# Ledger of designs, part 83: designed miniproteins, single chains

Each design is a single chain, and the fold is of that chain. pLDDT is the mean over its residues in the fold that is shown.

## One batch from the design tools (miniprotein)

Design m3064
Fold by ESMFold2-Fast:
Structure m3064 (fold): chain A 118 residues (1-118)
Amino acid sequence: DELRRLAVRFLERLADYYESLGDFGMAEYAREVARLIESGDRKALEERLAESIAAAQHLEEEGDYGSAGAFYFIAGVLYLVLGKEEEAKEYLKKAVELFRKAGDEELAELAEELIKSL
């Protein structure tokens, strides 16, 4: 499935970026989500989606725009592999906005690249 490969590739790029910054926790979380996507466990993907949205909303309310952007990016990727393209685009656009608020143009560009691939 081309879409699943696209999703995994973008999560691995997100993980590599956070690892390069020394954020091994976010890097491993993104890699764990990529492994779940490859497993095809729909229930686990839906549970991880709900968790990612809840984490993103909490972090946004706390003013942690960078971490909120990362969880919205992961939520967008999860919506994409669940076949919900419109929700995927909405959450990826929110990730772009929050990454820019955090001053992280490299992650904003990564999210925009994924949106353009849809």
Scores: mean pLDDT 90

Design m3065
Fold by ESMFold2-Fast:
Order: C-alpha cells, then sequence, then structure tokens
Structure m3065 (fold): chain A 71 residues (1-71)
C-alpha cells in the first residue's frame, strides 16, 4: 500500500541521515518529494509520481554512492 511504501522510504532516508550519508536538509527534501510522489500516485498521476520519484533518486544517488564507496 502507498502508506507502507512511504513509511519504508522515510525510514531509509532517516537511516541515511543518521549515518551521516545525507544532510538533514537534503533528507527533508527527499521526504517531501516522496510524499508528493505517493500523493500523485494515489491521485492516478503516474507521470508526476515518476518524475518526483526520479528527483528523490537523484538526490539520494550521491549518498548511496558514498555509502558504497565507504563499504
Amino acid sequence: MAAEYRALLEAMVEEMVARGLLSPEVGAEVRELLTRAVEALAAGDFARAEALAREAEALLAPAVERAHAAA
């Protein structure tokens, strides 16, 4: 369900912020984008949901790359 998906993504972003991989400011921006993506998906606007999800992914990509490089 959309609410479960949102909770999972928010938990991931919070964990990345807690690990120092993502700033609290960027984490808040990603959570906002994910919230809007879920709202768009619930409204049936799949194109908007995809665009918002890709914006969130782009913000997360450098943090994911840093985590991978550090491991």
Scores: mean pLDDT 74

Design m3066
Fold by ESMFold2-Fast:
Structure m3066 (fold): chain A 76 residues (1-76)
Amino acid sequence: MDRLEQSRKLKAEGDKAFEEGDYEKAAKLYQEALKLLEPHPDPDTLYNLGEVYEKQGDKEKAEALFKQADAAEAAL
């Protein structure tokens, strides 16, 4: 499995954890997915990680991730 395939799988697992309300698990899976794609992170995964932090009450981290997602989208 290449890094892109593994990243997509981790994102899908993170999405499931987010839907189940397991925000800690979702954050870990999204972070692992993003690490595999450095330095070119996936904008959707950055945005989803931001939503996880917003659900956890960390608005500062959420806003930083939303800005990173916008920047990554603009770079595509």
Scores: mean pLDDT 82

Design m3067
Fold by ESMFold2-Fast:
Order: sequence, then C-alpha cells, then structure tokens
Structure m3067 (fold): chain A 66 residues (1-66)
Amino acid sequence: MKLPSDEYIEAVLYYMNAVIAEKAGDYDTAIEYYRKALELLEKSPDATPQEIERVREDIARLEAKK
C-alpha cells in the first residue's frame, strides 16, 4: 500500500484542528484551518473528490453563519 503524500497528511492535521476550533466555537480559526486543508487536499494525489467536497461544505456552512 502506498503511503499518503506529505500534503495529504498535513491536510488531515489542518482538518482535525479546524474541527476542534469549530466545536470550541472559534469559527474564524476553524474557517482558516479548513481553507488550509482544502488547498492541500486539492494539490494532493491521495485526496478523494468526496473529501474535497466535504471541506468546501464545511467552509461554506461556517461562512454563512451571518
């Protein structure tokens, strides 16, 4: 089995931090981390379209809170 790219691993770490920030009510920080995760996923050959779509949905949901 091929190991995930460094970009994919970094994207997962940003995504986890975004989820933690969102659960803490820190939506500005959550959006920033989700955006970083999205950029890395879009550049990674290991990211699935479903993973990319999920992160885009998370960003849109948080941005729409006003």
Scores: mean pLDDT 81

Design m3068
Fold by ESMFold2-Fast:
Formats: sequence, structure tokens, C-alpha cells
Structure m3068 (fold): chain A 87 residues (1-87)
Amino acid sequence: MKEEIEKLRKEIIESYKIIVEYATNQSEELEKKRKEAEKRLEEGLKALREAIAAGDEAAKKAAEELKAFLDEIEATHGEVLTEYDEK
């Protein structure tokens, strides 16, 4: 379980980084990676929420750490992500 949650957290972080990279560098190659990353991010977040609902304490800690990480990236790249959504 702990290893599964850590792998899930890593996949979510990596997927989010790809999405942010595409927002700043909109290449055709990166667009394909972004679609895959968005799907992985959605699936990862869903799995994490389900684990938290099931009472997994490792999942709760991972979610708290991940939220802090995502909030930091959003604070740094929020304007870029907003601009991407408008296009």
C-alpha cells in the first residue's frame, strides 16, 4: 500500500508537470503527451480519493503533501495555465 501510494503520487506530479510544460511550450509533440498526462492525472487523483475514502492513512498524507506541491506550482504557473484554458 505505501509503495502503491508513493507511485501514484509520483505519477500525479509528473503528469501535472507535463501539463504545465505544454502550457508554456505548445508543440505538437507536447500536445500528445499532455493528453496522456491529463488522463493519468485524472485517474491518479480519482484513485487517491478512493483510497482516502477507504481510510488509507498513507493516502491522506500523500494528498496533503501533493496539495502543497500543486498549490506551489499553481502559484508559480497559474497565469500560464489560465492563459492556456482561454485558448
Scores: mean pLDDT 68

Design m3069
Fold by ESMFold2-Fast:
Structure m3069 (fold): chain A 87 residues (1-87)
Amino acid sequence: AKEYFQKGRELLSQRKYEEAIEEYEKAIELDPNPGADHYFFLGLAYFYLEKYEEAVEYFEKSLALDPNNGLSRAVLEKAQEKLKEKA
């Protein structure tokens, strides 16, 4: 589980967003209690792929686990604004 999360972080830093998503999804699948960070970085990878619906979903999951995280709230607001622009 931890190895997949770390691999996802490395891929995200290389702008390999699709590959980062695969590794984060594996990390979440193998972890019985995925943390806010797992959903946050998965949402961030979707955001960079301009998949704003998926980004919103995962940022909301992250914020549900850590409701006082200002960064998760800020990126959620940005993703929601992008969705309104496409409607």
Scores: mean pLDDT 82

Design m3070
Fold by ESMFold2-Fast:
Structure m3070 (fold): chain A 77 residues (1-77)
Amino acid sequence: SDRELVERFLEIASKAAKSLGASEEDIKKVKDEAKKRMDAGEPAEQVIIKAVNKLAEAAGVSTDELSEKIAEVINAE
């Protein structure tokens, strides 16, 4: 399901963002906003894009740097 896809991705992206310096409070805010966007009927791909942008901002890194870290987390699992 779209919700399961987004939740699985957010788990991985949250681990990556945390390792790059994002606080658990900021990560929770991004996850809560993503859930609200899904509940409002926003497409999963748009929810993911917006969450990645916000997590990169919270970690103080570029989206490219966060994407590289997401790939590392995926390879570790």
Scores: mean pLDDT 84

Design m3071
Fold by ESMFold2-Fast:
Structure m3071 (fold): chain A 86 residues (1-86)
Amino acid sequence: MSKAEKALELAYQAIQALKQGKYKEAAKLLREAAKLAIESGDSDLLRGISLLSREMSKIAKKAGDEESAKEMEETSRYAEEAARAL
């Protein structure tokens, strides 16, 4: 499996964790997905992870998990900046 495929798998797992209310786990999975996407050199995948992380951050914040929301927002910015540098 390629690094891009692994990043997509982790992003999918993050969505599943979010649906289960596991915001901290979702934030961790998004961060790992972003790292693998950077290693793959796929700027479109990084932009996708950035957008996903931003939307998931809003959901976590509405649920009262401000710590996980902040981590997701940081991942969103990190992925967007990395995509611009590729």
Scores: mean pLDDT 87

Design m3072
Fold by ESMFold2-Fast:
Structure m3072 (fold): chain A 69 residues (1-69)
Amino acid sequence: SELEELARELEELVRRGAPREEIEEVLRRIAELGKREGEVSGAEAALRTLELEREGRLEEALREALEAA
């Protein structure tokens, strides 16, 4: 699924130490996709992931995004 692909992309970005801007872009795409496709659980997980990232809890955000995808 597209959410799974974005989750894998997030994991890869973090693994290689990508800039925060790239990580934030993928997190926003996950949130947008979840909302667009009507996947309420996916959209909620993406929003939670964005909130955790904003709080500087990126590892928790990524773990939740991967579990939701």
Scores: mean pLDDT 65

Design m3073
Fold by ESMFold2-Fast:
Structure m3073 (fold): chain A 57 residues (1-57)
Amino acid sequence: MELADTIQQALELEKQGKYAESAELYRRAAQMALDRGDEKTAESLFKKAKEAEELAK
């Protein structure tokens, strides 16, 4: 799955209130960004994952 597609799906899940699933996709996207050497994007995506995970409580 492409990085952009993974981020898009995470955003759509977040809009639907599916925060736990959204957090999982943000974490996957962050790992993909790290694998590409894009640390800035990875850091941003890990922060989004943490925010979504907190909302899933």
Scores: mean pLDDT 82

Design m3074
Fold by ESMFold2-Fast:
Structure m3074 (fold): chain A 51 residues (1-51)
Amino acid sequence: SPEREKARLAVIRGLLEVALATGQRLGTISEAEAKALQDTIQELDAQIRRL
């Protein structure tokens, strides 16, 4: 159902936000990796909005 898909994508988005924030705080991710995570979060936001 759309509700289940929204919930699934929201969980994934939340995990990616935590990964981005933690990686930046600890200096364990590169600029390219941070950009990839940001782009993925933006794409998930677009998908959630369209559901």
Scores: mean pLDDT 87

Design m3075
Fold by ESMFold2-Fast:
Structure m3075 (fold): chain A 88 residues (1-88)
Amino acid sequence: PLEEQRRRDVEEYRKKMETYIKALEEAKRQFDVNGPAALDTVRAAGEKAIEYARKAAELSAHDPELAETFRQEAERVRKLVQEAIDKA
């Protein structure tokens, strides 16, 4: 059924988003220690986290509370990436 497939896709995108958020957090730690050499890794991880958060939000359009949670995660990640850029 399409609804069950949507739930699986949302969960898959959530897991991908979480994976790239963890990668972003690790890249930020490396940026604080090793300086600007880690900035491209921060950007790449952030962009992927935002991509999967957006995809999860789109699939969750029928659940506005869940969709808004994913949009808020995308905005949080965007701010974390911008903070790293501003410190470089």
Scores: mean pLDDT 80

Design m3076
Fold by ESMFold2-Fast:
Structure m3076 (fold): chain A 87 residues (1-87)
Amino acid sequence: SMEEENKKFAEEAIERAKEAAKEAEEAAKAEKDEEKREELLALADQLRGGAKKVEEAVKKSPEEGKKAAEKALYVVEGALEEIESLK
């Protein structure tokens, strides 16, 4: 069903956002430059916040979950590019 597909899509987006946040946190721990470390930690916080928003949206409806997931995945893609540029 569309509802089941939307829920699965949201669950996958949550996992991708959490993994990206972990990558940012690990990069921050290895980073010696304070400014870059702060940027990486801010990205991790943004990604974890995005995952939480998807979790909240999917509890309201699978359709809201899908919309939140699409937005979260867009942020994940941009954040991964930014994390790579800060290495």
Scores: mean pLDDT 85

Design m3077
Fold by ESMFold2-Fast:
Structure m3077 (fold): chain A 62 residues (1-62)
Amino acid sequence: SEAAREEAVRILTEEGGLSERQARGAVEAIEQLGLEVGIQFLVREGGMSEETARRVAEALEA
């Protein structure tokens, strides 16, 4: 949903330290790869904290 994507972008920018463009790209990557694989990619390759990744996953699961 649009609301879930906007919340995920907000978490990624405010807590994850990503730019708005990077946050939108990250959400697209999660949607393309699937939630589990996408989140793992952001933590492993993107340097995102596990806490931020968990909150993003919760937002997108809603």
Scores: mean pLDDT 79

Design m3078
Fold by ESMFold2-Fast:
Structure m3078 (fold): chain A 69 residues (1-69)
Amino acid sequence: LEKKKKELEKYLEKNPDNAQTWADLADTYLLLGEYEEAIEYAEKALSLDPNNLVAKGVLESSRIMLEIK
């Protein structure tokens, strides 16, 4: 996960308009238990592609995890 996170972040520095990569980064943060960051990056992905199912799923899951504590 840490290697994937670094690779995705490096890609986004050069390609900040790739919605799917933002969604993949959000999913990676969700898997790491970093729910606030997962929400931030999922919202970024949805701002670029409002139909991205990965970003929608990450946003819903991260919100539920923050509510459940």
Scores: mean pLDDT 80

Design m3079
Fold by ESMFold2-Fast:
Structure m3079 (fold): chain A 82 residues (1-82)
Amino acid sequence: SEKLKKNIIEFLEKIDPEDEETKKLIKELEKENNIEKILEKFGSYMKSLGFSDEEVEEVVEIVKKSNTLEEIIEELQKLIGK
């Protein structure tokens, strides 16, 4: 889904827009049309931020179920706040 891809890119731009690794990931995601590969790359990025495999699965499900960037941010804040 193009909407899912857009939400992930906008989330990454909001969380750390000046980070070179984040900028590289955004460029890679912009060129990728396979949603499973997009989610895999996003999951790898989340693991690099210190999330466990289980937490990454929860984050991916939040992103899949969310319709807006705001929903993604709110649900991730709830997950981190546990």
Scores: mean pLDDT 75

Design m3081
Fold by ESMFold2-Fast:
Structure m3081 (fold): chain A 90 residues (1-90)
Amino acid sequence: TEIKKYEEEIAKNPDNAEAWLKLGKAYLEQGKYREALEYFKKAVELDPDNAENQLALASVSDLLYKLTGDEEYLALSKEQLAKARELLAV
């Protein structure tokens, strides 16, 4: 599976932000939103100047807010969207 492929890639190179982003997207497609959130957080941590990483984290955070009602996810979504907007304005 693609998930297994990205997990193997990360095991060999844990600093590969793109692999974390791809793993997050694969988990998101499987409806595993909390795992996707953690992987997108890692991608943002490794490459904070990448708007795609910020937007992915914002999107899954908003989705988790809609599913759980937890205001902390709404706050995270708004913060990441603002950061992505700043990066795209440069």
Scores: mean pLDDT 86

Design m3082
Fold by ESMFold2-Fast:
Structure m3082 (fold): chain A 70 residues (1-70)
Amino acid sequence: MERYAIFARFPSAEAAEEAARRAREVPGVLGAAAADDGTLVVVAEGEEGKERAIETVREAGGEVVSVNRL
């Protein structure tokens, strides 16, 4: 199954970490990690996992910077 890395930016490290926690609970998400600069990386599996991960990031107030197929 295809895997995707979704890169997003948040206004704070705390916002990115909260978004990472939410993303980890999403079906099709394999992992999520937040950095202290407000960057978030989410790894999702399949098209549905990718779309759900992007939706979760946007709902949490993040800006999707790039989506890369792994």
Scores: mean pLDDT 84

Design m3083
Fold by ESMFold2-Fast:
Structure m3083 (fold): chain A 59 residues (1-59)
Amino acid sequence: MSDEEIRKALESAREAMKENNPTILRVALHELEEMLKESTNPEIIEEIKKLIEEIRSKL
């Protein structure tokens, strides 16, 4: 994945968290889990995992 794609997806996930809508949060969670499968950079993986945990905590 490109840095732009990662940045855009992370920003979308953060916006979803602000809305506190379970449906939107579940969509963001699915997108992050797919990004995690494609990511090989440990630093990016940790950032994605952190957001997944935060979203799961809100559900």
Scores: mean pLDDT 76

Design m3084
Fold by ESMFold2-Fast:
Structure m3084 (fold): chain A 65 residues (1-65)
Amino acid sequence: SEREKKILEEAEKLIDEKMAEIKKANPDEQQRLLIELGVELHELSESFEELSAMNVLAAKKLKEL
């Protein structure tokens, strides 16, 4: 759906922004930022299906940290 496309695009932007912050942070701050990202993705999702798709996207992108 158009909504699913927009939500995943918004999630991707959010993940990219947090990854940029994480790359500049020390190890202790990286852990805090990862927790914050998880909370923000959960707040963006309106269903378990949306959250699952966002988590898969985040896992793929975070592999490059």
Scores: mean pLDDT 81

Design m3085
Fold by ESMFold2-Fast:
Structure m3085 (fold): chain A 60 residues (1-60)
Amino acid sequence: AEAYLQQGRELYAQGRIAEALEAYRKALALDPNYEEARRELARLLSDIGDEEEAARVRAA
């Protein structure tokens, strides 16, 4: 879980948005209660304009 969170952050910093999203989703698939990964995923979804999906991720 932690490795995917770090990978997602690096990809996001590089502007590789689709790959960052995948890495954050992988982190949550391994640990659904990983609040930090959920917050990072929701933030990224918000940043790209997917407010509906961001809200769903925050509520989960």
Scores: mean pLDDT 77

Design m3086
Fold by ESMFold2-Fast:
Structure m3086 (fold): chain A 82 residues (1-82)
Amino acid sequence: AANVDVAAAKARILAAIDELVAQGKISPETAERVKRLVEQATDFEGLTMVEIYLAVLLTENPDDEGIRELLKALVDAIEAAR
């Protein structure tokens, strides 16, 4: 169950990244970096590390709507999978 739930959360997050790239809200370079972090996550603790990474980026660039939307999508995906 846990591996399936983590995989479902990762799939939702990866889909959100692709959608934000398609909307021009995040760069392909940023998307590639975040996708690597998501793919490296083996559990919900790993996904929480991605959340921390995005939260730090948003602190440095508080008006970055793409990072804000991605952070929200990641949190929503984790909560939905729990």
Scores: mean pLDDT 80

Design m3087
Fold by ESMFold2-Fast:
Structure m3087 (fold): chain A 73 residues (1-73)
Amino acid sequence: AEEVIEEAGEAAEEAARALAERGEIPEEAAERAREYARAVAEKALSDPAHAEEALEKLREAAEEAREEAERLR
């Protein structure tokens, strides 16, 4: 679970950094993207009734974020 939270944060940071490198968002926003994604993931995984669904959605979101970052390069 912790590993998935970190992976989601890293993917969000990569996507946000790609946008910041293009000048579309400020660099500070990219730095906060990881913290925001981690907080959202932690909240989603704190509900044991929905943890499995949350894990699947977090993995999908991380993959989409990485694809977006690659597209922006």
Scores: mean pLDDT 72

Design m3088
Fold by ESMFold2-Fast:
Structure m3088 (fold): chain A 69 residues (1-69)
Amino acid sequence: MPKLTKLYQLLTTKPFSFAKLEELGREAGLSPLEIQAARAVLEEHVKTHKGLLPSETTFVSGVEALLST
């Protein structure tokens, strides 16, 4: 999904903040449901990987998996 790639690029251009996720998601063209899926993937990854963000491939695949269930 090109919009998920755009969101990931926006998230990585500055220090990451969950407070900006909704704004950047809207700028990337995501729906509210897609933004919630992106938040869930990011929150789970930072919780399990000592605060590190996922790779772009891991992020995109994780969000697409949530949206297909």
Scores: mean pLDDT 78

Design m3089
Fold by ESMFold2-Fast:
Structure m3089 (fold): chain A 55 residues (1-55)
Amino acid sequence: VQHTIDDLMLTIESVPGLSDEERQEFADVLESNRDKSVPEIGQIAAEKLREFLAK
């Protein structure tokens, strides 16, 4: 699970168009949900990315 969060964090750092605040919010959301299953974390990450990129 920790490795999955780390991989998602590396992915978000490579996404253009995100502010430092949005990256921090993404990190905080993943960390608060680290006890969730890998599919749930992936779904949460995808939803947050969609919200940020839709701006």
Scores: mean pLDDT 72

Design m3090
Fold by ESMFold2-Fast:
Structure m3090 (fold): chain A 85 residues (1-85)
Amino acid sequence: KAEELFVQGEEHLAQRRYEEAIELFEKAISLDPNYSKAWFNLGNAYLLMKKYEKAIEYYEKAYSLDPSENVKNGIETAKRKKEME
């Protein structure tokens, strides 16, 4: 199930295994393309890897599915960091 892959992705993300986390979130999205939390965590993984353009893209996708303050803050943070780097 997409949720099981998502939880495994979160565990890898917490361990700073960003590439492994990304693969798991991508698999979750492959099963459920509307899984906004998985798109949000793809954004978080890329943000932590300092790949700000990809982080913005995935956060914007998450926001389009579920417009929430935490996703909006992710977009704003990634845009700010992109301008500073």
Scores: mean pLDDT 87

Design m3091
Fold by ESMFold2-Fast:
Structure m3091 (fold): chain A 62 residues (1-62)
Amino acid sequence: ADVLRQQADFLEKQGDIYEKKGDYEKAAKYYREASTLYRQAGDVERAENLEKKAEELEKKAK
């Protein structure tokens, strides 16, 4: 069982929820946490995609 990937999936879903609510700051934080766990699980491409998404949302939150 890949526990890190399952935790990352959960955090990404939390990010999606906050993004839809317009809470871009919280969404970005969840995406960054998910990205860290995906990277630890060896899913570097998904980690990089979520880091980029978090960065774009941080720009919208300012």
Scores: mean pLDDT 84

Design m3093
Fold by ESMFold2-Fast:
Structure m3093 (fold): chain A 77 residues (1-77)
Amino acid sequence: ALKEKALETMIALAEEGIRLAEELGATEEAEEARKNLEASVEKAKPHVEAASDEELERIIAEAPPLIAAARAAVAAA
């Protein structure tokens, strides 16, 4: 549950970053990041497995503010 939620949160953050890049005209960078998303998720899985519950809870807590900031930047662009 906690590891699954942390991984989902990391994926959501990555997706918002890609969306922000697209809105700012960094289309090639966004496309490359989108293609690499699956590989990045696979690379993240061992780190999530090795992470402590405290580290996982921190990821879950810190990612939503970053997502909100990215969305605000898109709205301002």
Scores: mean pLDDT 72

Design m3094
Fold by ESMFold2-Fast:
Structure m3094 (fold): chain A 78 residues (1-78)
Amino acid sequence: SEEQELILRAIGLLLRAIGLELDAERRGNERALEHARRALELAKRALDAIDKGDLDTARELLRRAEEELRRAEEALAE
């Protein structure tokens, strides 16, 4: 189902955000840390939206979480 696919996507993004937050903290990269934390918050909000049946909001929050993860990865690559 679309709901199940969104849940798996949200969980995947949540785990990636946690990993990037830990890596950013270890490296002292404040830019990457802020982006990773934003991604974590957005993924958590997406899971809440899915739980409430608001799949449109969940998709938008997941898109924003992916953008923040990319920015965290870019900051760590510098």
Scores: mean pLDDT 90

Design m3095
Fold by ESMFold2-Fast:
Structure m3095 (fold): chain A 79 residues (1-79)
Amino acid sequence: MSNAELARKLRELAEETLAALPGLDLPEEVKELARRIAELTLELAEALEAGDEEKVARLRAEIARLQAEAQKIWDEHEA
C-alpha cells in the first residue's frame, strides 16, 4: 500500500467516524476522544501525503495514547 492509498483510506475512516458520532449512544467523554482521534487521523493522512515519516510516527503514537485513554473511560463507565 502506498502512502497516498493509506492516506485516502485514513481520511475515509476519519470522515465516517465523525459522521457517525452524533448518532451513537456513547458517553460524551468517549465521543470527544473519538472526535480527537479522527482529527489526528486526518492530520496523519496529510503527513503521509507529505512524506513526513517523523510526523507520521509521532501522530501514530499520539493516536494510540488517546485510544488507550478512551479504553480507560469505557472500563470506568462499565465498572
Scores: mean pLDDT 79

Design m3096
Fold by ESMFold2-Fast:
Structure m3096 (fold): chain A 61 residues (1-61)
Amino acid sequence: MLRNQVLYYLSLGYSQREIGEKLGISPSTVSKHLRKLLEEYGLSSREELREAMRSGELGLK
């Protein structure tokens, strides 16, 4: 659940710090979840993940 919320807010353009504030967790915890999301989707970088989400390559549903 928390991981999916991080993905959702990232797709809306929020920074890791802002996501941490919204979810009541540290930015480093957000970074850890982002890293797991990269591994989950087989991507190498945060930039690739955001690009895939914004281009519609990855569905958030």
Scores: mean pLDDT 72

Design m3097
Fold by ESMFold2-Fast:
Structure m3097 (fold): chain A 56 residues (1-56)
Amino acid sequence: MDEVFEKAEKMGEAIRKGDAEEAGKYAKELAKLLGHTESAESAGKTAETLAREHAK
C-alpha cells in the first residue's frame, strides 16, 4: 500500500526532472505492485514519454 504511493511519487519526481529511464523504471515497478504485469511495459513507455516531453 505505502510502497505504491512511494513509487508513484518517485515516478512523478523523475518525470519533473526529465529522467526518462527513472520514470520508466518506477512506472513498471508500480504496475507490478498493483498486479498489472500486462500493463507494466505500457506504463513504462508512457512515463518515459512524459519525462521527455516535460524536459522540453
Scores: mean pLDDT 77

Design m3098
Fold by ESMFold2-Fast:
Structure m3098 (fold): chain A 112 residues (1-112)
Amino acid sequence: SEELYQQGLKYYAQGDYETAIKKFEEAAKLSEGEKKARALYNLGRAYLKLGDYERALEYYEKAAELGDIMAAVEAGLLALELGDYERAREIAEKLKEWGYTEQAEYILELLE
């Protein structure tokens, strides 16, 4: 899975987001925990580059559930941009539960 993940990063850096997605999907299927979380986070990033905001948000949330705090923050901000205020609140509440109060408060302030 490490080799597939590194291939995904290479294709992402080259702007080949479709090939990067395939490599990150394979890497995620063959890994668990932190390694799976980072592959799911990069799936979200690649879908964001393709303008597939719904899939980007889905993968950021999946990565966040595996402990990727960066993915949780990105999911909250993307939910706000899409006007999904309830989803943004739910993500902020999870961040608070995980001890990331400052990140959660930032998202909640943007909600007003």
Scores: mean pLDDT 87

Design m3099
Fold by ESMFold2-Fast:
Order: sequence, then C-alpha cells, then structure tokens
Structure m3099 (fold): chain A 58 residues (1-58)
Amino acid sequence: SSEEATLATIERNLPAVLAGSEVVRRAAIRELEELLAKSTDPEIAARLRELLAQVRAA
C-alpha cells in the first residue's frame, strides 16, 4: 500500500533524521504524528509509534 511505502521510506531515512538538526527531527515528529492520526492499520500504527519514540528520544 502507499502507506506501507511511505513508512518504508521513513524507516530507511531514520538514521539521517536521528543524526540531523533539531529542525529536521521536529519536522519528522510532525509528519509521524500526522500519519499516526490517519492510520487505520494497527501494525502500521505500532511501527509509527516506535519511530516517533526513537525520534523524540534523539
């Protein structure tokens, strides 16, 4: 699905986001929160929550 493809792209880019500036991390948090709010798939939602926790911890 397009949602899975988007998630895969975010997961692939995660190391760059975590190593990035505060502006980059804040933008990623906002995008992840927006995707989580729109997600209807529990597995995708769980993966989005894990990504959000990692970016917030950075």
Scores: mean pLDDT 82

Design m3100
Fold by ESMFold2-Fast:
Structure m3100 (fold): chain A 92 residues (1-92)
Amino acid sequence: NPEGIERLMKAYGAKTLEELLEIGKAVQKFLDDIDSIKDLPEELKKFILRLWIDARLEAGTISKEEAEELYKLIEEDVDKAADKLLELLNSK
């Protein structure tokens, strides 16, 4: 989806597709290492989790319905949202 890639590049401030891929790898590392996000401020945790959900939705790794549930969970309990996202990725 070229339009989706262009939107992600603009949202992340990436100047090239290679830069966007490096941002994606960094985001994936946070998912693989849950301890890396635990010490972040709550608003930054919410922002990163939304980016992860958006990236996974764009890649087709999660469904739109799963993404909507995760967005709601972020507003209720950001740490539970992180755990749920990790569980979903490990089951797919």
Scores: mean pLDDT 68

